# Designs tried in a protein design run: designed miniproteins, single chains. Part 45

Each design is a single chain, and the fold is of that chain. pLDDT is the mean over its residues in the fold that is shown.

## One batch from the design tools (miniprotein)

Design m1539
Fold by ESMFold2-Fast:
Structure m1539 (fold): chain A 109 residues (1-109)
Amino acid sequence: MKEEIRKLVLEAVALAIRGIGHEIDYELTGDPEKAREAGRDFLDAAETLIRLGELYEKEGKLKEALEAYELAVRYARRAGEVDPSLREEAEELAERAQKKAEELKKKLE
């Protein structure tokens, strides 16, 4: 379990860094392929963060799980912002992560 969490943390970080790199490349060059690459990387980061949140919940690390789900919402939305063609997929993923975050907030209150 701890090994799976470590792997997902590294995957989420790598995808987020790659996405930021592609977004900066797009800002400097105007190449729309870089915007699409950034959007896909951010969307993949969001999916990885949802999986990470689920594993933190299994370990009883509810605060870490909440933080992972909230971060997933942010990256999903960023994906739709950088690549509007991903907006529908990004919105669905953000809603899924937001629902998990809200359910977890109720348990922590």
Scores: mean pLDDT 88

Design m1540
Fold by ESMFold2-Fast:
Structure m1540 (fold): chain A 91 residues (1-91)
Amino acid sequence: SELEREKEELLKEADELLAQIKKAMADHDSGKRSFEAPAAASDNPELRGVQALTALALTVIGAYFLAKHAKTPEDLERARRELERAREALA
């Protein structure tokens, strides 16, 4: 099935992106000195990095499950678009 092939490709792409994000998080943590609990609006680059990577990971996880449980080509298109956006943000 074409749908099953596209699903497999998107799941593979999501797994690769999650691995890249987890590596970026690990690299960030290895350079991290301490976690500060600042006010909601933070100019701290450490916190911006953590928040951005966390949001990106959540987006990819969402796209993974959308693709995994996709029943229509429309579902796969939605997942593909989210993964493409995540790839661009990570680059």
Scores: mean pLDDT 73

Design m1541
Fold by ESMFold2-Fast:
Structure m1541 (fold): chain A 80 residues (1-80)
Amino acid sequence: MTGQQVIQEAQMLAAELGKQASVELTKRIYRLTLELGQLAKDPAKVADVAKIVEEVRELMKQNSVEEVLAYLEKRLEELK
């Protein structure tokens, strides 16, 4: 998977999360998914970012948007 494809996946994830969220959460969603896209520009981190996108999509099926975003924030901190 290329970095450009992972950036596209992060943008799609933002739209998916936004459909399930309040206006206040929407800003947080776009901030975090933009950070995912920025990390995906580093070839060494592309696979890790792709894995996080898949993990977040799975969590969205059974968890609130707030819980999913808290998980995403923790995973992003681990990549820094």
Scores: mean pLDDT 79

Design m1542
Fold by ESMFold2-Fast:
Parts: C-alpha cells; sequence; structure tokens
Structure m1542 (fold): chain A 90 residues (1-90)
C-alpha cells in the first residue's frame, strides 16, 4: 500500500503549486483510506505498517492544512469522500 508515498506526493504537489497533481494524489489517497475503513468495519485487523502509514498520512494532511486554507479544504473533501465510500461498501 502506498499511503505514505501518496501523502508525500500531495505535500510536494501543494508546495509546487501543482493543483492537478495535488487533486490526483488526494483522490488516490482517499480511495486507499476508504479501503482501510471498510476492512476495519468488517473486523479485519490492519497491519502495524498500515497503521503507521495511516497515522503518517493524517499528520502530513494536518500540517498541509496548517500551511494553506485551500489545501486544508481539499484534504477535508478527500476525507469526506473516503467516509462516504466506506459507508456505501458496508
Amino acid sequence: MRIRELAEEAREAARRGDWEALREALERLAELLAELAVRLARGEPLSEEEREDLAYAEEVLREMAAESEEVGRLAQEAIARAAERAEAAL
């Protein structure tokens, strides 16, 4: 799973002002987060690496939101979409 790499891609894209790359990275990240949420809802344990990658991604998104209101908005939208997909899969 590439959660950590996608979080870094999003942060780098935001720093470059590459909004297309940022949106794509956030959408891909949201899809992976939705997959993990579905697994947790089914009672499937996450691996230690998956938990660490998830925590890292949450911290990166939090730091990006503190640096830019626009980036924070995009991150919140991606999280909301991940939650909707998780609920739809249950």
Scores: mean pLDDT 75

Design m1543
Fold by ESMFold2-Fast:
Structure m1543 (fold): chain A 104 residues (1-104)
Amino acid sequence: SLKEQIKEIIEKLLNNEDKKEQEELRKELLELFEKRLEEVVESIDDPEKKEKAKKVKEHILKEFEEGIETLFENIKNTPEVDPEEVAEILVAILENVEELLKEI
């Protein structure tokens, strides 16, 4: 499931001190978000709504790309963080974005 994939990325992050491997984990998380949002956009049958959704998706992915580095630093520096709770929060954020794209 998406939640399990995100949880695994966070667990790997917490056990990893290599900055290059942390960067690779950031890319994996971004790819999961991109794939999920692309699937939502592809499900839109109206061409005008689909084009608008593509623009919103691109903007959101850019914000995720900028924010994910800070997010990873915050997770890494939080000794009591629960990977499952982090994954649940990230899934909820993604689901809210999916709903936004569907309402276009």
Scores: mean pLDDT 82

Design m1544
Fold by ESMFold2-Fast:
Structure m1544 (fold): chain A 91 residues (1-91)
Amino acid sequence: SEADKLAALVDKQLAADKALADAILAASTDPAVQAAVQAALAAADATAAALKAALAAGDWDAATIQLFRFMAQSGELYVLQQQVERAKARA
């Protein structure tokens, strides 16, 4: 089903988010960066769970809202990675 395909894509993206978070945490010992990465990953995980629950319920309106939220949270991890790279370039 379309719901199953989207749920599988969400799982793949969440796995990528986890790998990116682990890479950022390995690259920075800054406690503020560590806290921000952990918070962003936790938010993405919670949103992915809500998205999959909406898909299972057939609630495509709720699923669409959670999808955009999930994409934004995944993007936040990318922004954090760019901040760490910029800080290193300026040092």
Scores: mean pLDDT 88

Design m1545
Fold by ESMFold2-Fast:
Structure m1545 (fold): chain A 57 residues (1-57)
Amino acid sequence: GMVHARATTLLEGTSAEEAAERVRRTLEAAGYRVLRVEATQLANGSSLVTVEAERPA
């Protein structure tokens, strides 16, 4: 079966694009296949990232 992961994280001092890329690369390095990344830049210069990923069992 698949291991499915969903996570939300806040990255300070990053653009939405940079935050999404860092989260994606971290999960890929951990053996996950990223299914979805959604990133929103906040007014304070932080980015909120929500990700869905899966890893083969």
Scores: mean pLDDT 82

Design m1546
Fold by ESMFold2-Fast:
Structure m1546 (fold): chain A 86 residues (1-86)
Amino acid sequence: SAMEQYDKRIKELEKKVEEARAAGDPGLVDTLIELAQAYALKGEFDKAIEVVNEALEEARRRGADPATLKRIEATLNTIKYIKEKK
C-alpha cells in the first residue's frame, strides 16, 4: 500500500539522518528536508515541522547562504499552511 511505501521511505531517511549526523555530513540538511517531506506526505505534519526546524537550525550553524535559508523557510511555511487546511 501507499502507507507501507511511506513508512519504508521514512525509516530509510531516519537512518540516513542519523548516519549523516554522526559523520558531520554536509548532506545532512538536504536529508532532513527529504525526511520532513516524507512525514508531510504521510500527514505527520508536526513531525515534518520539527524536522524542517532542525534543518533550518543546522543550515544556519553551517553558514548556509540567504537563498538556501529562504528556501528552507518556504518549505516550513508550506507544511504549516497544509496542516492548517486539515
Scores: mean pLDDT 85

Design m1547
Fold by ESMFold2-Fast:
Structure m1547 (fold): chain A 100 residues (1-100)
Amino acid sequence: MERLARLVEEAARALRELGKEEEAERLEERLRRAVAEGDEYELAAAAIRGAEELIRAGKLEEARRLAEELRRAAEESEDPRVAEFLRLGAEAILERVEAG
């Protein structure tokens, strides 16, 4: 969970630097709630969303780094559902980065 929380924070920070304040605020709200509730699945969803927003903003290198970290988070997850979600999300992001 700590890795996923860090990835959401990193994505939100990158989006703020791009002037995408609303997107950053939504990620920070999701992060705060997921951490308070111990919801690893919501942390995973927020991290994947952050990478998608970085791709949309043209930050392909940041999105690639985030996807590589999502793969590591998948390997570390004790929840098979979260692990599969993270792996598939990371693969989809990497495919989009390679295509874009």
Scores: mean pLDDT 85

Design m1548
Fold by ESMFold2-Fast:
Structure m1548 (fold): chain A 90 residues (1-90)
Amino acid sequence: SRRELLLRSIGLTLRAIGLYLDAKRAIEEGDIEKAKEKLRELREIERELRRLLREARARGDDDTAAFIERMIKKVEEMIKEVEEGIKELE
């Protein structure tokens, strides 16, 4: 259902925020391995959001698709920031 896609997308976004905050803490503590682990999990969430985006588009649910596109951009920004933080430590 449209509600199910939206709620799942919200849940994934909330999980991404938690992982991003954990990754930033790991970077501040110099824990490169933990930061890389959180980065892998963030990339998996991005892949899952992209699958939900394709499903929303296939159903013609333009409002949910637009929401998921905005969330993907936010997760991409989180990934880039974590990657840059890891690179600075290496």
Scores: mean pLDDT 89

Design m1549
Fold by ESMFold2-Fast:
Structure m1549 (fold): chain A 84 residues (1-84)
Amino acid sequence: AAAEETRRRLEEAERTQAELDKIHPGGGGVAAALIAAGDVEEGREQGRFASQMMLASDEETRKRWDEQGARLGAAAFAALRAAL
């Protein structure tokens, strides 16, 4: 039960990252990291605005967002996979 729930959460996070990365490479990282960490509703909310935020933000803000997403995503996915 717990392992199945963890797997479903990982799958949702990976799907969210993949879908948002189609719009802007790296843009899905923050949303996916939050979902993987268990903050599913916050992650979904971030995902809803990711494309608008990434496209409307200045280059420095987009770079910071991408860097944060990559860092958080890597850590959250590693922790979640270790829990499986």
Scores: mean pLDDT 64

Design m1550
Fold by ESMFold2-Fast:
Structure m1550 (fold): chain A 69 residues (1-69)
Amino acid sequence: MTDEQVDEVNAAVGAFATTVAEAEKMDPEEAAKNIEAAGAALIATLEKAGASQEDIDAAREQTAALVAK
């Protein structure tokens, strides 16, 4: 990964965390949709950056766990 790709991944992680925090104030159905969309964006960023399968799997697992909340 390039330094620019690392910065983009870190920005996507931060955006995901912000979405999760905002989702605590939302209706559960709306929260799940927003978290799922943010998780998909993070996974797409990781795949584009050539992240390891472990990092991609971790992002999927975290998204699934938070959507189930």
Scores: mean pLDDT 78

Design m1551
Fold by ESMFold2-Fast:
Structure m1551 (fold): chain A 59 residues (1-59)
Amino acid sequence: SMSEEILKLALEKGAVELLIQALEGDSVKSSKEVSEITGLDMDIPFLMGEVQRAAKKYL
Protein backbone atom coordinates (compact mmCIF):
# COMPACT_ATOMS: atom_id res chain seq x y z
CA SER A 1 0.00 0.00 0.00
CA MET A 2 1.02 3.64 -0.33
CA SER A 3 1.41 4.05 3.44
CA GLU A 4 3.75 1.03 3.57
CA GLU A 5 5.89 2.50 0.76
CA ILE A 6 6.08 5.82 2.63
CA LEU A 7 7.20 4.10 5.85
CA LYS A 8 9.77 2.03 3.92
CA LEU A 9 11.22 5.18 2.31
CA ALA A 10 11.45 6.85 5.73
CA LEU A 11 13.26 3.78 7.10
CA GLU A 12 15.72 3.73 4.18
CA LYS A 13 16.47 7.46 4.58
CA GLY A 14 16.97 7.09 8.36
CA ALA A 15 14.04 9.40 9.06
CA VAL A 16 11.75 7.12 11.10
CA GLU A 17 12.51 8.92 14.38
CA LEU A 18 11.69 12.27 12.76
CA LEU A 19 8.52 10.80 11.24
CA ILE A 20 7.30 9.44 14.60
CA GLN A 21 8.03 12.75 16.38
CA ALA A 22 6.22 14.66 13.63
CA LEU A 23 3.16 12.38 13.80
CA GLU A 24 2.80 13.21 17.51
CA GLY A 25 3.48 16.93 17.08
CA ASP A 26 2.63 19.59 14.48
CA SER A 27 0.63 17.77 11.80
CA VAL A 28 1.17 20.51 9.18
CA LYS A 29 4.94 20.51 9.70
CA SER A 30 5.07 16.69 9.79
CA SER A 31 3.14 16.41 6.50
CA LYS A 32 5.63 18.77 4.81
CA GLU A 33 8.60 16.86 6.22
CA VAL A 34 7.18 13.49 5.09
CA SER A 35 6.59 14.86 1.57
CA GLU A 36 10.18 16.17 1.43
CA ILE A 37 11.66 12.89 2.72
CA THR A 38 9.66 10.63 0.38
CA GLY A 39 9.46 12.96 -2.63
CA LEU A 40 5.76 12.16 -3.05
CA ASP A 41 3.49 14.90 -4.42
CA MET A 42 0.19 14.06 -2.74
CA ASP A 43 -2.60 15.70 -0.78
CA ILE A 44 -0.88 16.51 2.51
CA PRO A 45 -3.81 15.63 4.86
CA PHE A 46 -4.28 12.31 3.03
CA LEU A 47 -0.55 11.58 3.13
CA MET A 48 -0.50 12.21 6.89
CA GLY A 49 -3.36 9.76 7.49
CA GLU A 50 -1.75 7.03 5.38
CA VAL A 51 1.61 7.34 7.16
CA GLN A 52 -0.09 7.26 10.57
CA ARG A 53 -1.95 4.05 9.64
CA ALA A 54 1.25 2.42 8.36
CA ALA A 55 3.20 3.32 11.51
CA LYS A 56 0.50 1.85 13.77
CA LYS A 57 0.44 -1.42 11.79
CA TYR A 58 4.22 -1.86 12.09
CA LEU A 59 4.06 -1.21 15.83
Scores: mean pLDDT 59

Design m1552
Fold by ESMFold2-Fast:
Structure m1552 (fold): chain A 100 residues (1-100)
Amino acid sequence: SVKEEAEKVYKEFKEKLDKAKTGEEALDIFKETAEKFKEIVKKAKTVEEVEYVGKLFDEAAEYLYEKHGHLFSPEQKKEFKEIAEELRKEIEKKLEELRK
């Protein structure tokens, strides 16, 4: 169910992002999506589940930047990177905990 929940979040992310008209709206959607992925990571029980969520998050970040990166100001690009780094740190921490 962790993989299914992550896939659902990713699908909803793409649907919402396709309706976004501004960089601010795109970043708000990305931030909401990162929080949902963070919740899924916390309840993951295996390294494979966490790695799968991480892969989908990286795909989400790439999709957003390809579709809406041209709308971003320098400050919004910084915020995008900060959101991505925060979740990547949570993923790395969870992977370390599960590998112990």
Scores: mean pLDDT 86

Design m1553
Fold by ESMFold2-Fast:
Structure m1553 (fold): chain A 102 residues (1-102)
Amino acid sequence: DVEKLLERLEELKERAREIKRRAQEKGNELVAVQAERILETLESLEKQIEEAAKNKDQERLKLIEQVIDQIEEELDFLEENIDLSNEEFAKALRERAKELAK
């Protein structure tokens, strides 16, 4: 359902903007940078959803939905770690990358 994917995308964009704002207020520059990158990815995904919908590409829409699910998990991670110092967040980010690489 393309409409539901676009709705999820807008909700995630709002979450990412709020995370970026809060991270900037707390001085967590690494979280702010990650939130900005997620926003750029979400903007790219919006264009990809529109293209896939025009082409009736159901397989691409399923893959995009999986990427959106992963982005939700990334945003949850940023929110959980938003109060950390830049150094502590860098450690948390490295540990998360190791777990995801397994």
Scores: mean pLDDT 84

Design m1554
Fold by ESMFold2-Fast:
Structure m1554 (fold): chain A 89 residues (1-89)
Amino acid sequence: SMKVEVSVEYDEASGEVTVNTKVTGEVQMVFIEAYSFETGQRLMVGSGTGEELSFRAPPSVQKLKEVEITATAVGKSGEVATASTRFKR
């Protein structure tokens, strides 16, 4: 079985937002998206193949006060796991 976790770190001094994912199980790909409740826009944060990934949010996402970050992990057999977290400044 595959599981995914997503978390967001905010560095107040730099203003940087970092998205971290952790996958347990056999993973082929992880996709990370941000949804803005203010604009209705869905933005790609990043993608990768690692069990633990870290992405600095793009400037378009860093400017948003409230976003839902969703990580979607796809396994080698086509299984899918998702996790979401809501980030607010």
Scores: mean pLDDT 81

Design m1555
Fold by ESMFold2-Fast:
Structure m1555 (fold): chain A 96 residues (1-96)
Amino acid sequence: NPEEERKQRLLEELLARVNALREAGDYKSIDQLELELSKQPELQPLLDALKQALAEERREEYEEILARAKELGVKLVGPDTPEVRIAMVVVAEEEK
């Protein structure tokens, strides 16, 4: 299925990009990428698939972020994706 292969390839490229930005500590660019994707309704299914794939791939990190947020007393609000959660926790730690 060429359409499904193309969608999967785009998802893999976005996953690789987000992971590279995360390893670089560039959470601002991750947030900007999510914002740009959300501006285009035609890309919403791709953004949703990216969020699901990140949650599956980064399950341990996501659980660690939730535990850390609980420890710091931070209420996580907004898009429930690992990259957004990481950015929110880092900001909360810097403020405390």
Scores: mean pLDDT 60

Design m1556
Fold by ESMFold2-Fast:
Structure m1556 (fold): chain A 65 residues (1-65)
Amino acid sequence: MDIELFEGLARMIASSLGLSEVKIEVEGDVVKITLSGDPEKVKKAAELIKKAAKNLGIKVEVTEE
């Protein structure tokens, strides 16, 4: 599956919720995403990103800060 497309989608989801800091790292076949900011917005972004990853068949790890 296209990891670059998923990275763009993850950044768009975070940005739409007002999160300014998103760290994305690709390690093998796993996309690692770190979200920082308001806890409620971070949780919402994490849920949406995980749902998108599941729909696209991408392995993702989301860290909430």
Scores: mean pLDDT 80

Design m1557
Fold by ESMFold2-Fast:
Structure m1557 (fold): chain A 93 residues (1-93)
Amino acid sequence: MEKYKEELERILREAEELLREARELLRRKNASLAQAIGLILRSIGLDFEIDLLEEKILKEFGYISKEMEEIIRRAKELVEETLKLARELLKLI
């Protein structure tokens, strides 16, 4: 289970970085179409990685620890917020 926790923590860090990038672009009101699309694609990729890890954990252990459930929940919330901000960026282009 520890290996999956480390991987989830990596995904959480990447989700935090994506949201930070999206917020910076929105504050500056200066983003290219490529940057906005890049945020969307990276967010979709992270959500897919989370779903795959969740399935792997459930297959191997039959349950997800409360700590890992919280990491998954937080990462998905950050991805959703990034997608919302990317949509706002598209309105500026």
Scores: mean pLDDT 86

Design m1558
Fold by ESMFold2-Fast:
Formats: sequence, C-alpha cells, structure tokens
Structure m1558 (fold): chain A 75 residues (1-75)
Amino acid sequence: SKEEEEKFAKKMSELQELLNEGKISLYEWLLEAAKLLKEQGRYDDIETVLKRLEELAKKGDEKAKELVEKLKELL
C-alpha cells in the first residue's frame, strides 16, 4: 500500500542518516536495508544487492562474503 511505501521510505531515510553520521558501518547499513526490503516483499531488490555483494566477494572482499552468507540466512 501507499502507507507501507511511505513507512519503508522513512525507515530507509533514517538508516541513511545513521550511515552519514558514522553511527553504523556500510555493512550494517546493507544488512538492515535488506531486512527492510524483505519486510516489504521487495525480493528483486534483495537479489540485486546479493548479486553485487557476490561480485565483490569474488574480488576478495571478505566482508562482502560474510554479508552474503548472513543475507542468505535471513532470506
């Protein structure tokens, strides 16, 4: 619904502010954003994020590899 989209947008905005203020890491932001996307049923967006993280993991980013495993457990 429109109300659910507005709630999602507000939560994403609040999460972005936490990242901009240095209160959370980029990896914490990605994990929390994926949880919000799951709550909204936006699985295509989660799949896009996972594909990007898998690409980074293949290039040797150990944090991206760890995050991929955590996201797959949450989905």
Scores: mean pLDDT 79

Design m1559
Fold by ESMFold2-Fast:
Structure m1559 (fold): chain A 77 residues (1-77)
Amino acid sequence: SALEGARESLIEALDILKEKYKDNPKAVEALQQAREAIRRGDLDAALEALREAQKEVPGNQVLEALITGVRALREAE
């Protein structure tokens, strides 16, 4: 389904960001929390975790796109 494909794409992008920022433990922790929240369908928890990741890596355009994508999934319900 479109929602399943969108969630998979968000998880893939999070895994790429975790590898890119692997030397920043707080960023990895926040990105992992967002990943687990998306997997369980808790989009509010995912947004909160993504905002914490954004504090660690401000101005990252992929992270901004992920926040927009999670908001779009929440509105689609």
Scores: mean pLDDT 84

Design m1560
Fold by ESMFold2-Fast:
Formats: structure tokens, C-alpha cells, sequence
Structure m1560 (fold): chain A 79 residues (1-79)
């Protein structure tokens, strides 16, 4: 489904951001990439015509962003 495609793209992008942050410690770059990824995902979600599928995609995006924020904080604490 379009929801599954968007969620999988977001997950891959978030994992790449976390890996790069762990390797570089570049917080500004990590946050800029996170904002860009969230914006792109929201734009894609806005093209979903079915309101129920659109809401499902937003809920999943929100969960992934919350989990990623927690993981970024853990990595930063270890730097």
C-alpha cells in the first residue's frame, strides 16, 4: 500500500540519519535531515485521498519520529 511504502522510506531515512549522527556527532546536520525527511513524508501523506489511510500514515510517522528522537538523545548522551 502507499502507507506501507511511505513508512518504509521514512524508516530507511531515519536509520541513515541515526547512523550518520553516531559516526559524526554532527547534531545540526542530523536535525536538518530529520526536518527535511519529516516534511517530505508529510507531503507524500497529504497526497493520500483516503482519509483513514492518511490518518494511519500520520500516526505511524508520528511514532517513528518519537522513537527516533529518543534514539538521537541516547546517541548524544553517549558522545
Amino acid sequence: SKVEEIVEEVRRGLDAILADFAATGDRAAALARLVALAREAEEKISTIEDPEEREKARVELSRLLEETGARLAEIEAAL
Scores: mean pLDDT 87

Design m1561
Fold by ESMFold2-Fast:
Structure m1561 (fold): chain A 62 residues (1-62)
Amino acid sequence: SMVDRMARGAVAAGRTGSRAAELAAIAELQKNGVSREGAEAALRVGRAGGSVAEAADVIRAD
């Protein structure tokens, strides 16, 4: 699903520690209707070593 693709992108970006990757992931999430707060929350899941499923739940809750 689109949510699962967005969650994978956010988790991957959060795990890399790359600011450019993080900003690109936030922009893509916002383009698909996720709030800035929701996008940053999904990214924090990746930074903390969380799963794609956890990030997808955050996106769905937005």
Scores: mean pLDDT 84

Design m1562
Fold by ESMFold2-Fast:
Structure m1562 (fold): chain A 90 residues (1-90)
Amino acid sequence: MAEELAELVAEAIRAQSAVENPDNPVAAVEARPTPEGIEVTVTFADGTVERALYDPDAVAAVLAHYLVTKEGLPPEEAMERAKRLVEEVF
């Protein structure tokens, strides 16, 4: 189920980037589970590549923001759900 969590993180980043960077849209997002967290690679339309390792706390924060924006959950409830999802994997 670490792969499912990675897919959710990739989706969250894609959704956020579509709103924040309309002039340089995201061309690809790849997320990969590691023992330390989720490794994310973002490729932008101009060819810029950014890589970051999201530790479990960072993954929870990204997912909580996604749940607030996508599902309209209250921030407190979104963070609690995100933390539970991360705890089930890590």
Scores: mean pLDDT 76

Design m1563
Fold by ESMFold2-Fast:
Structure m1563 (fold): chain A 69 residues (1-69)
Amino acid sequence: LEDFVKALEKAIELNKDNPEIRGKLYIQLAEAYLKLGDYDRAISYANEAKKLGMKEKADEILKKVEEAR
């Protein structure tokens, strides 16, 4: 899972000019951090994805974080 998170962070860095790809990558990071129990980072990345148009998926993750607390 740590290697997966590191790969996603590098993919975001490589796709700075593509908001759609970055939004999808932020959703994957939010899901990965949720699985790790890092709710603060999961919320942070879900909110970044929401800013990039991934509102529905981001809201699903935010709901899962709330349910896990």
Scores: mean pLDDT 79

Design m1564
Fold by ESMFold2-Fast:
Structure m1564 (fold): chain A 120 residues (1-120)
Amino acid sequence: SNQEQADKYLSLAFKYGLKGSEYYDKGDYKKAIEYYEKAIEYLEKAYSLSTDNKEKAFILERLAGVYYKMALIYKELGDYEKAKEYLEKAIEALEKALSLSTDPEEKEELQKRIKRLKEL
């Protein structure tokens, strides 16, 4: 089913995201980028298969997290244009998640995260 395939893509995205963070912590930014790009690919695939707004919002929040890590890496590498691009992608993903959320508590948390990123 589309849900089983989405769940597989989310599992792969989580696995590659963890690998990205492992290499980021080691200062291996080239490998961190490779694994975070894989995480983004699988999150985008999961998003395309999802028809539930709660799941879509969850996937967008996960995408925002990975985009933010990419922004930090490019800043460390001195690529400020790419850092800004990924920061803008992170903000856009959170704003889209906010538009799909109906829970007041989730909306408040998303608004706080958006504000924090815009103040960077």
Scores: mean pLDDT 91

Design m1565
Fold by ESMFold2-Fast:
Structure m1565 (fold): chain A 93 residues (1-93)
Amino acid sequence: MEKLQAEIDAAVAIIMASVVLIHGATEADFPLVKKAAELVLKNKDKIDPETARSTIDLVIEAIDGLIAATTDPQVRKELEELRKKLEEEKASL
């Protein structure tokens, strides 16, 4: 049961990040990108490591787009910290 839930959460994170990349990242996408990152980080150790790395990479791409689009220094700082955390967690896989 826990593995299936983790796989569903990873799929949702992929959909969220993909939507941001498809329409072009805007500052309004910050809550969506943050949720995608939370979902993959929560489940990274419960899913296949290759799938976890690929999902993290996709979320990082969405974060990079949003950093380029944002004018809010606080949002930019939170995105940069989230990106760093995702890179560190990916390296631990």
Scores: mean pLDDT 84

Design m1566
Fold by ESMFold2-Fast:
Structure m1566 (fold): chain A 59 residues (1-59)
Amino acid sequence: GKIVELLKDVPATSNETPALRKGDKLRILEELDDNYWKVQLLASGQEAIVPKEHLKEIP
């Protein structure tokens, strides 16, 4: 999937989402709906669900 970068910190708020930090590099695994994407942290391999507006494609 495409590689994206997290634009802001995301706290651990659900069983589906570990705490994420601004600047984390993520791989898009699945587009769940219009607002949320399933992603994988490149550093750890952990999966998370994040709001797509907090993500930016890196050039």
Scores: mean pLDDT 74

Design m1567
Fold by ESMFold2-Fast:
Structure m1567 (fold): chain A 94 residues (1-94)
Amino acid sequence: SPLLEEMERLIEEARERLEALLADDPEARKIAVEMMEKVRELVRERAPIEEVNKVFEEGMKRLAELLSPEKLAAVEKVVKGLLTRISTLLTQME
């Protein structure tokens, strides 16, 4: 599916951006990568957006305990941008 391929590319772009933002924090980087991999699995399985939201909520809670407020805000911007774009594309797949 072209829409699925686009979503997977958006997830990979977000993953690369998060890895760059968290280059100096290997524990936070691991959590962010695991979060992105789980989101990719859910998108491939065509899971509801609510399941994707839960993965991000869980991942962001874990990251909030490790990151400075400034880094957390940068990560949140990437995550919120990705969620908005995935939500739009999932609606188009109906």
Scores: mean pLDDT 86

Design m1568
Fold by ESMFold2-Fast:
Structure m1568 (fold): chain A 76 residues (1-76)
Amino acid sequence: MEVKLLKKGIFKLDENTAVAYAVAESDDKEAALQFAIDEARKLAEENGYEIVSEAATVFEKDGKYYAVAGVIAKKR
């Protein structure tokens, strides 16, 4: 079960609030979803934020699954 990170990032909405996101590709739907969520959460946490909410979605194209996850996070 191979998962490929396509993109990730974090940006500030204000002094105390940020959004972290990740996009993953896999031949396994659950693997893509879980990896994207985990990467977005990890990115927020390693930058000193605590997660307030998360959302993720996945779509299939040509036998591959693409997952997009985002978290809203606030400074600890």
Scores: mean pLDDT 86

Design m1569
Fold by ESMFold2-Fast:
Structure m1569 (fold): chain A 70 residues (1-70)
Amino acid sequence: SFSEVAEEALKRRLELLEEMYKAKVPKEEIEKLKKEFDERFEKAVKENLSNEEMREIINEIEEKFLEAIK
């Protein structure tokens, strides 16, 4: 369900944020990535995107977070 996909996305976001802080990624970069996630997530919820579309958004954001960690 969408709720399950959204819950998993938020959980993964928390894990990646913790990894970025531990890797000492600059705070400005972390805040930028948080804002990008929050904006895309909020838009997806408001537009009632499909589970597949939500997963694609999550995957794109996760790639950006992992790139910041190096």
Scores: mean pLDDT 78

Design m1570
Fold by ESMFold2-Fast:
Structure m1570 (fold): chain A 72 residues (1-72)
Amino acid sequence: MEEEIKKEKEREKERQARVDALVQATLGGHAAAGITYTPEQVAAIRQRIERHVRLIDEAEKEGKPVAAIPDL
């Protein structure tokens, strides 16, 4: 049953890519506005984005409507 494991790995890979893109966009936008973050604040922002992406993925799997991503 290697196919199910492959699907899970692909989903995790896609999720990480999505999180990375959102983190970069968020930090880049804030940096353009003159906002600088410490490594600890960056980690906290990343955790929030990861949680949000997981909630979206879970809601989609359950066929529930997804709320808009809150502004960070």
Scores: mean pLDDT 71

Design m1571
Fold by ESMFold2-Fast:
Structure m1571 (fold): chain A 95 residues (1-95)
Amino acid sequence: SKEEVKKLIEEIEKLREELKELIEELEKKLDEMTEEQKKEFKELKLEFEEVEGLFDILKGIEKVTGEYPPISLLKRLKEEFEELLEKMKKLLESL
């Protein structure tokens, strides 16, 4: 439904904002990171860029096609953002 799509988009945008804030905090602590932690952080940032790009494509789909993005894809994307947030929080806690 349109309501479910809007709710999922809002939830994903909140997760995106939280991740951006966490990335900024981790960037400030780069000097405290081991080489392994720096590598993990770089990989997590790349994954964030990939899922963010996919989200922007899905948000654009209605404008181009007149159809709402598939709810199943939005749910998977939300799960990807949640997993990424958990991994970044664990990295921060390890510092």
Scores: mean pLDDT 86

Design m1572
Fold by ESMFold2-Fast:
Structure m1572 (fold): chain A 84 residues (1-84)
Amino acid sequence: SLEEIKEILRKKLLSYDKDGDGRISREEAKEGIREAAKELGIELSDEEIEELINLVDTDGDGFVNVERLIDVATLYLLEVKKKK
């Protein structure tokens, strides 16, 4: 389950990293997370996605580090999936 979530997130988020610099915009990150959650059968609100992005946007420059986002989002989606 953890490995499956991480693999799907990695594939979706890296598809938005067109420059290969390991960074994507907040907007691309939100789209990638939404697509990954949909593929995993997990429903996320816009508020939940925004909270997740805010946890990884440490520079406040409107971009997020893809690897850090994958790690944080994997744990977040795993927690959401286990809620009753």
Scores: mean pLDDT 78

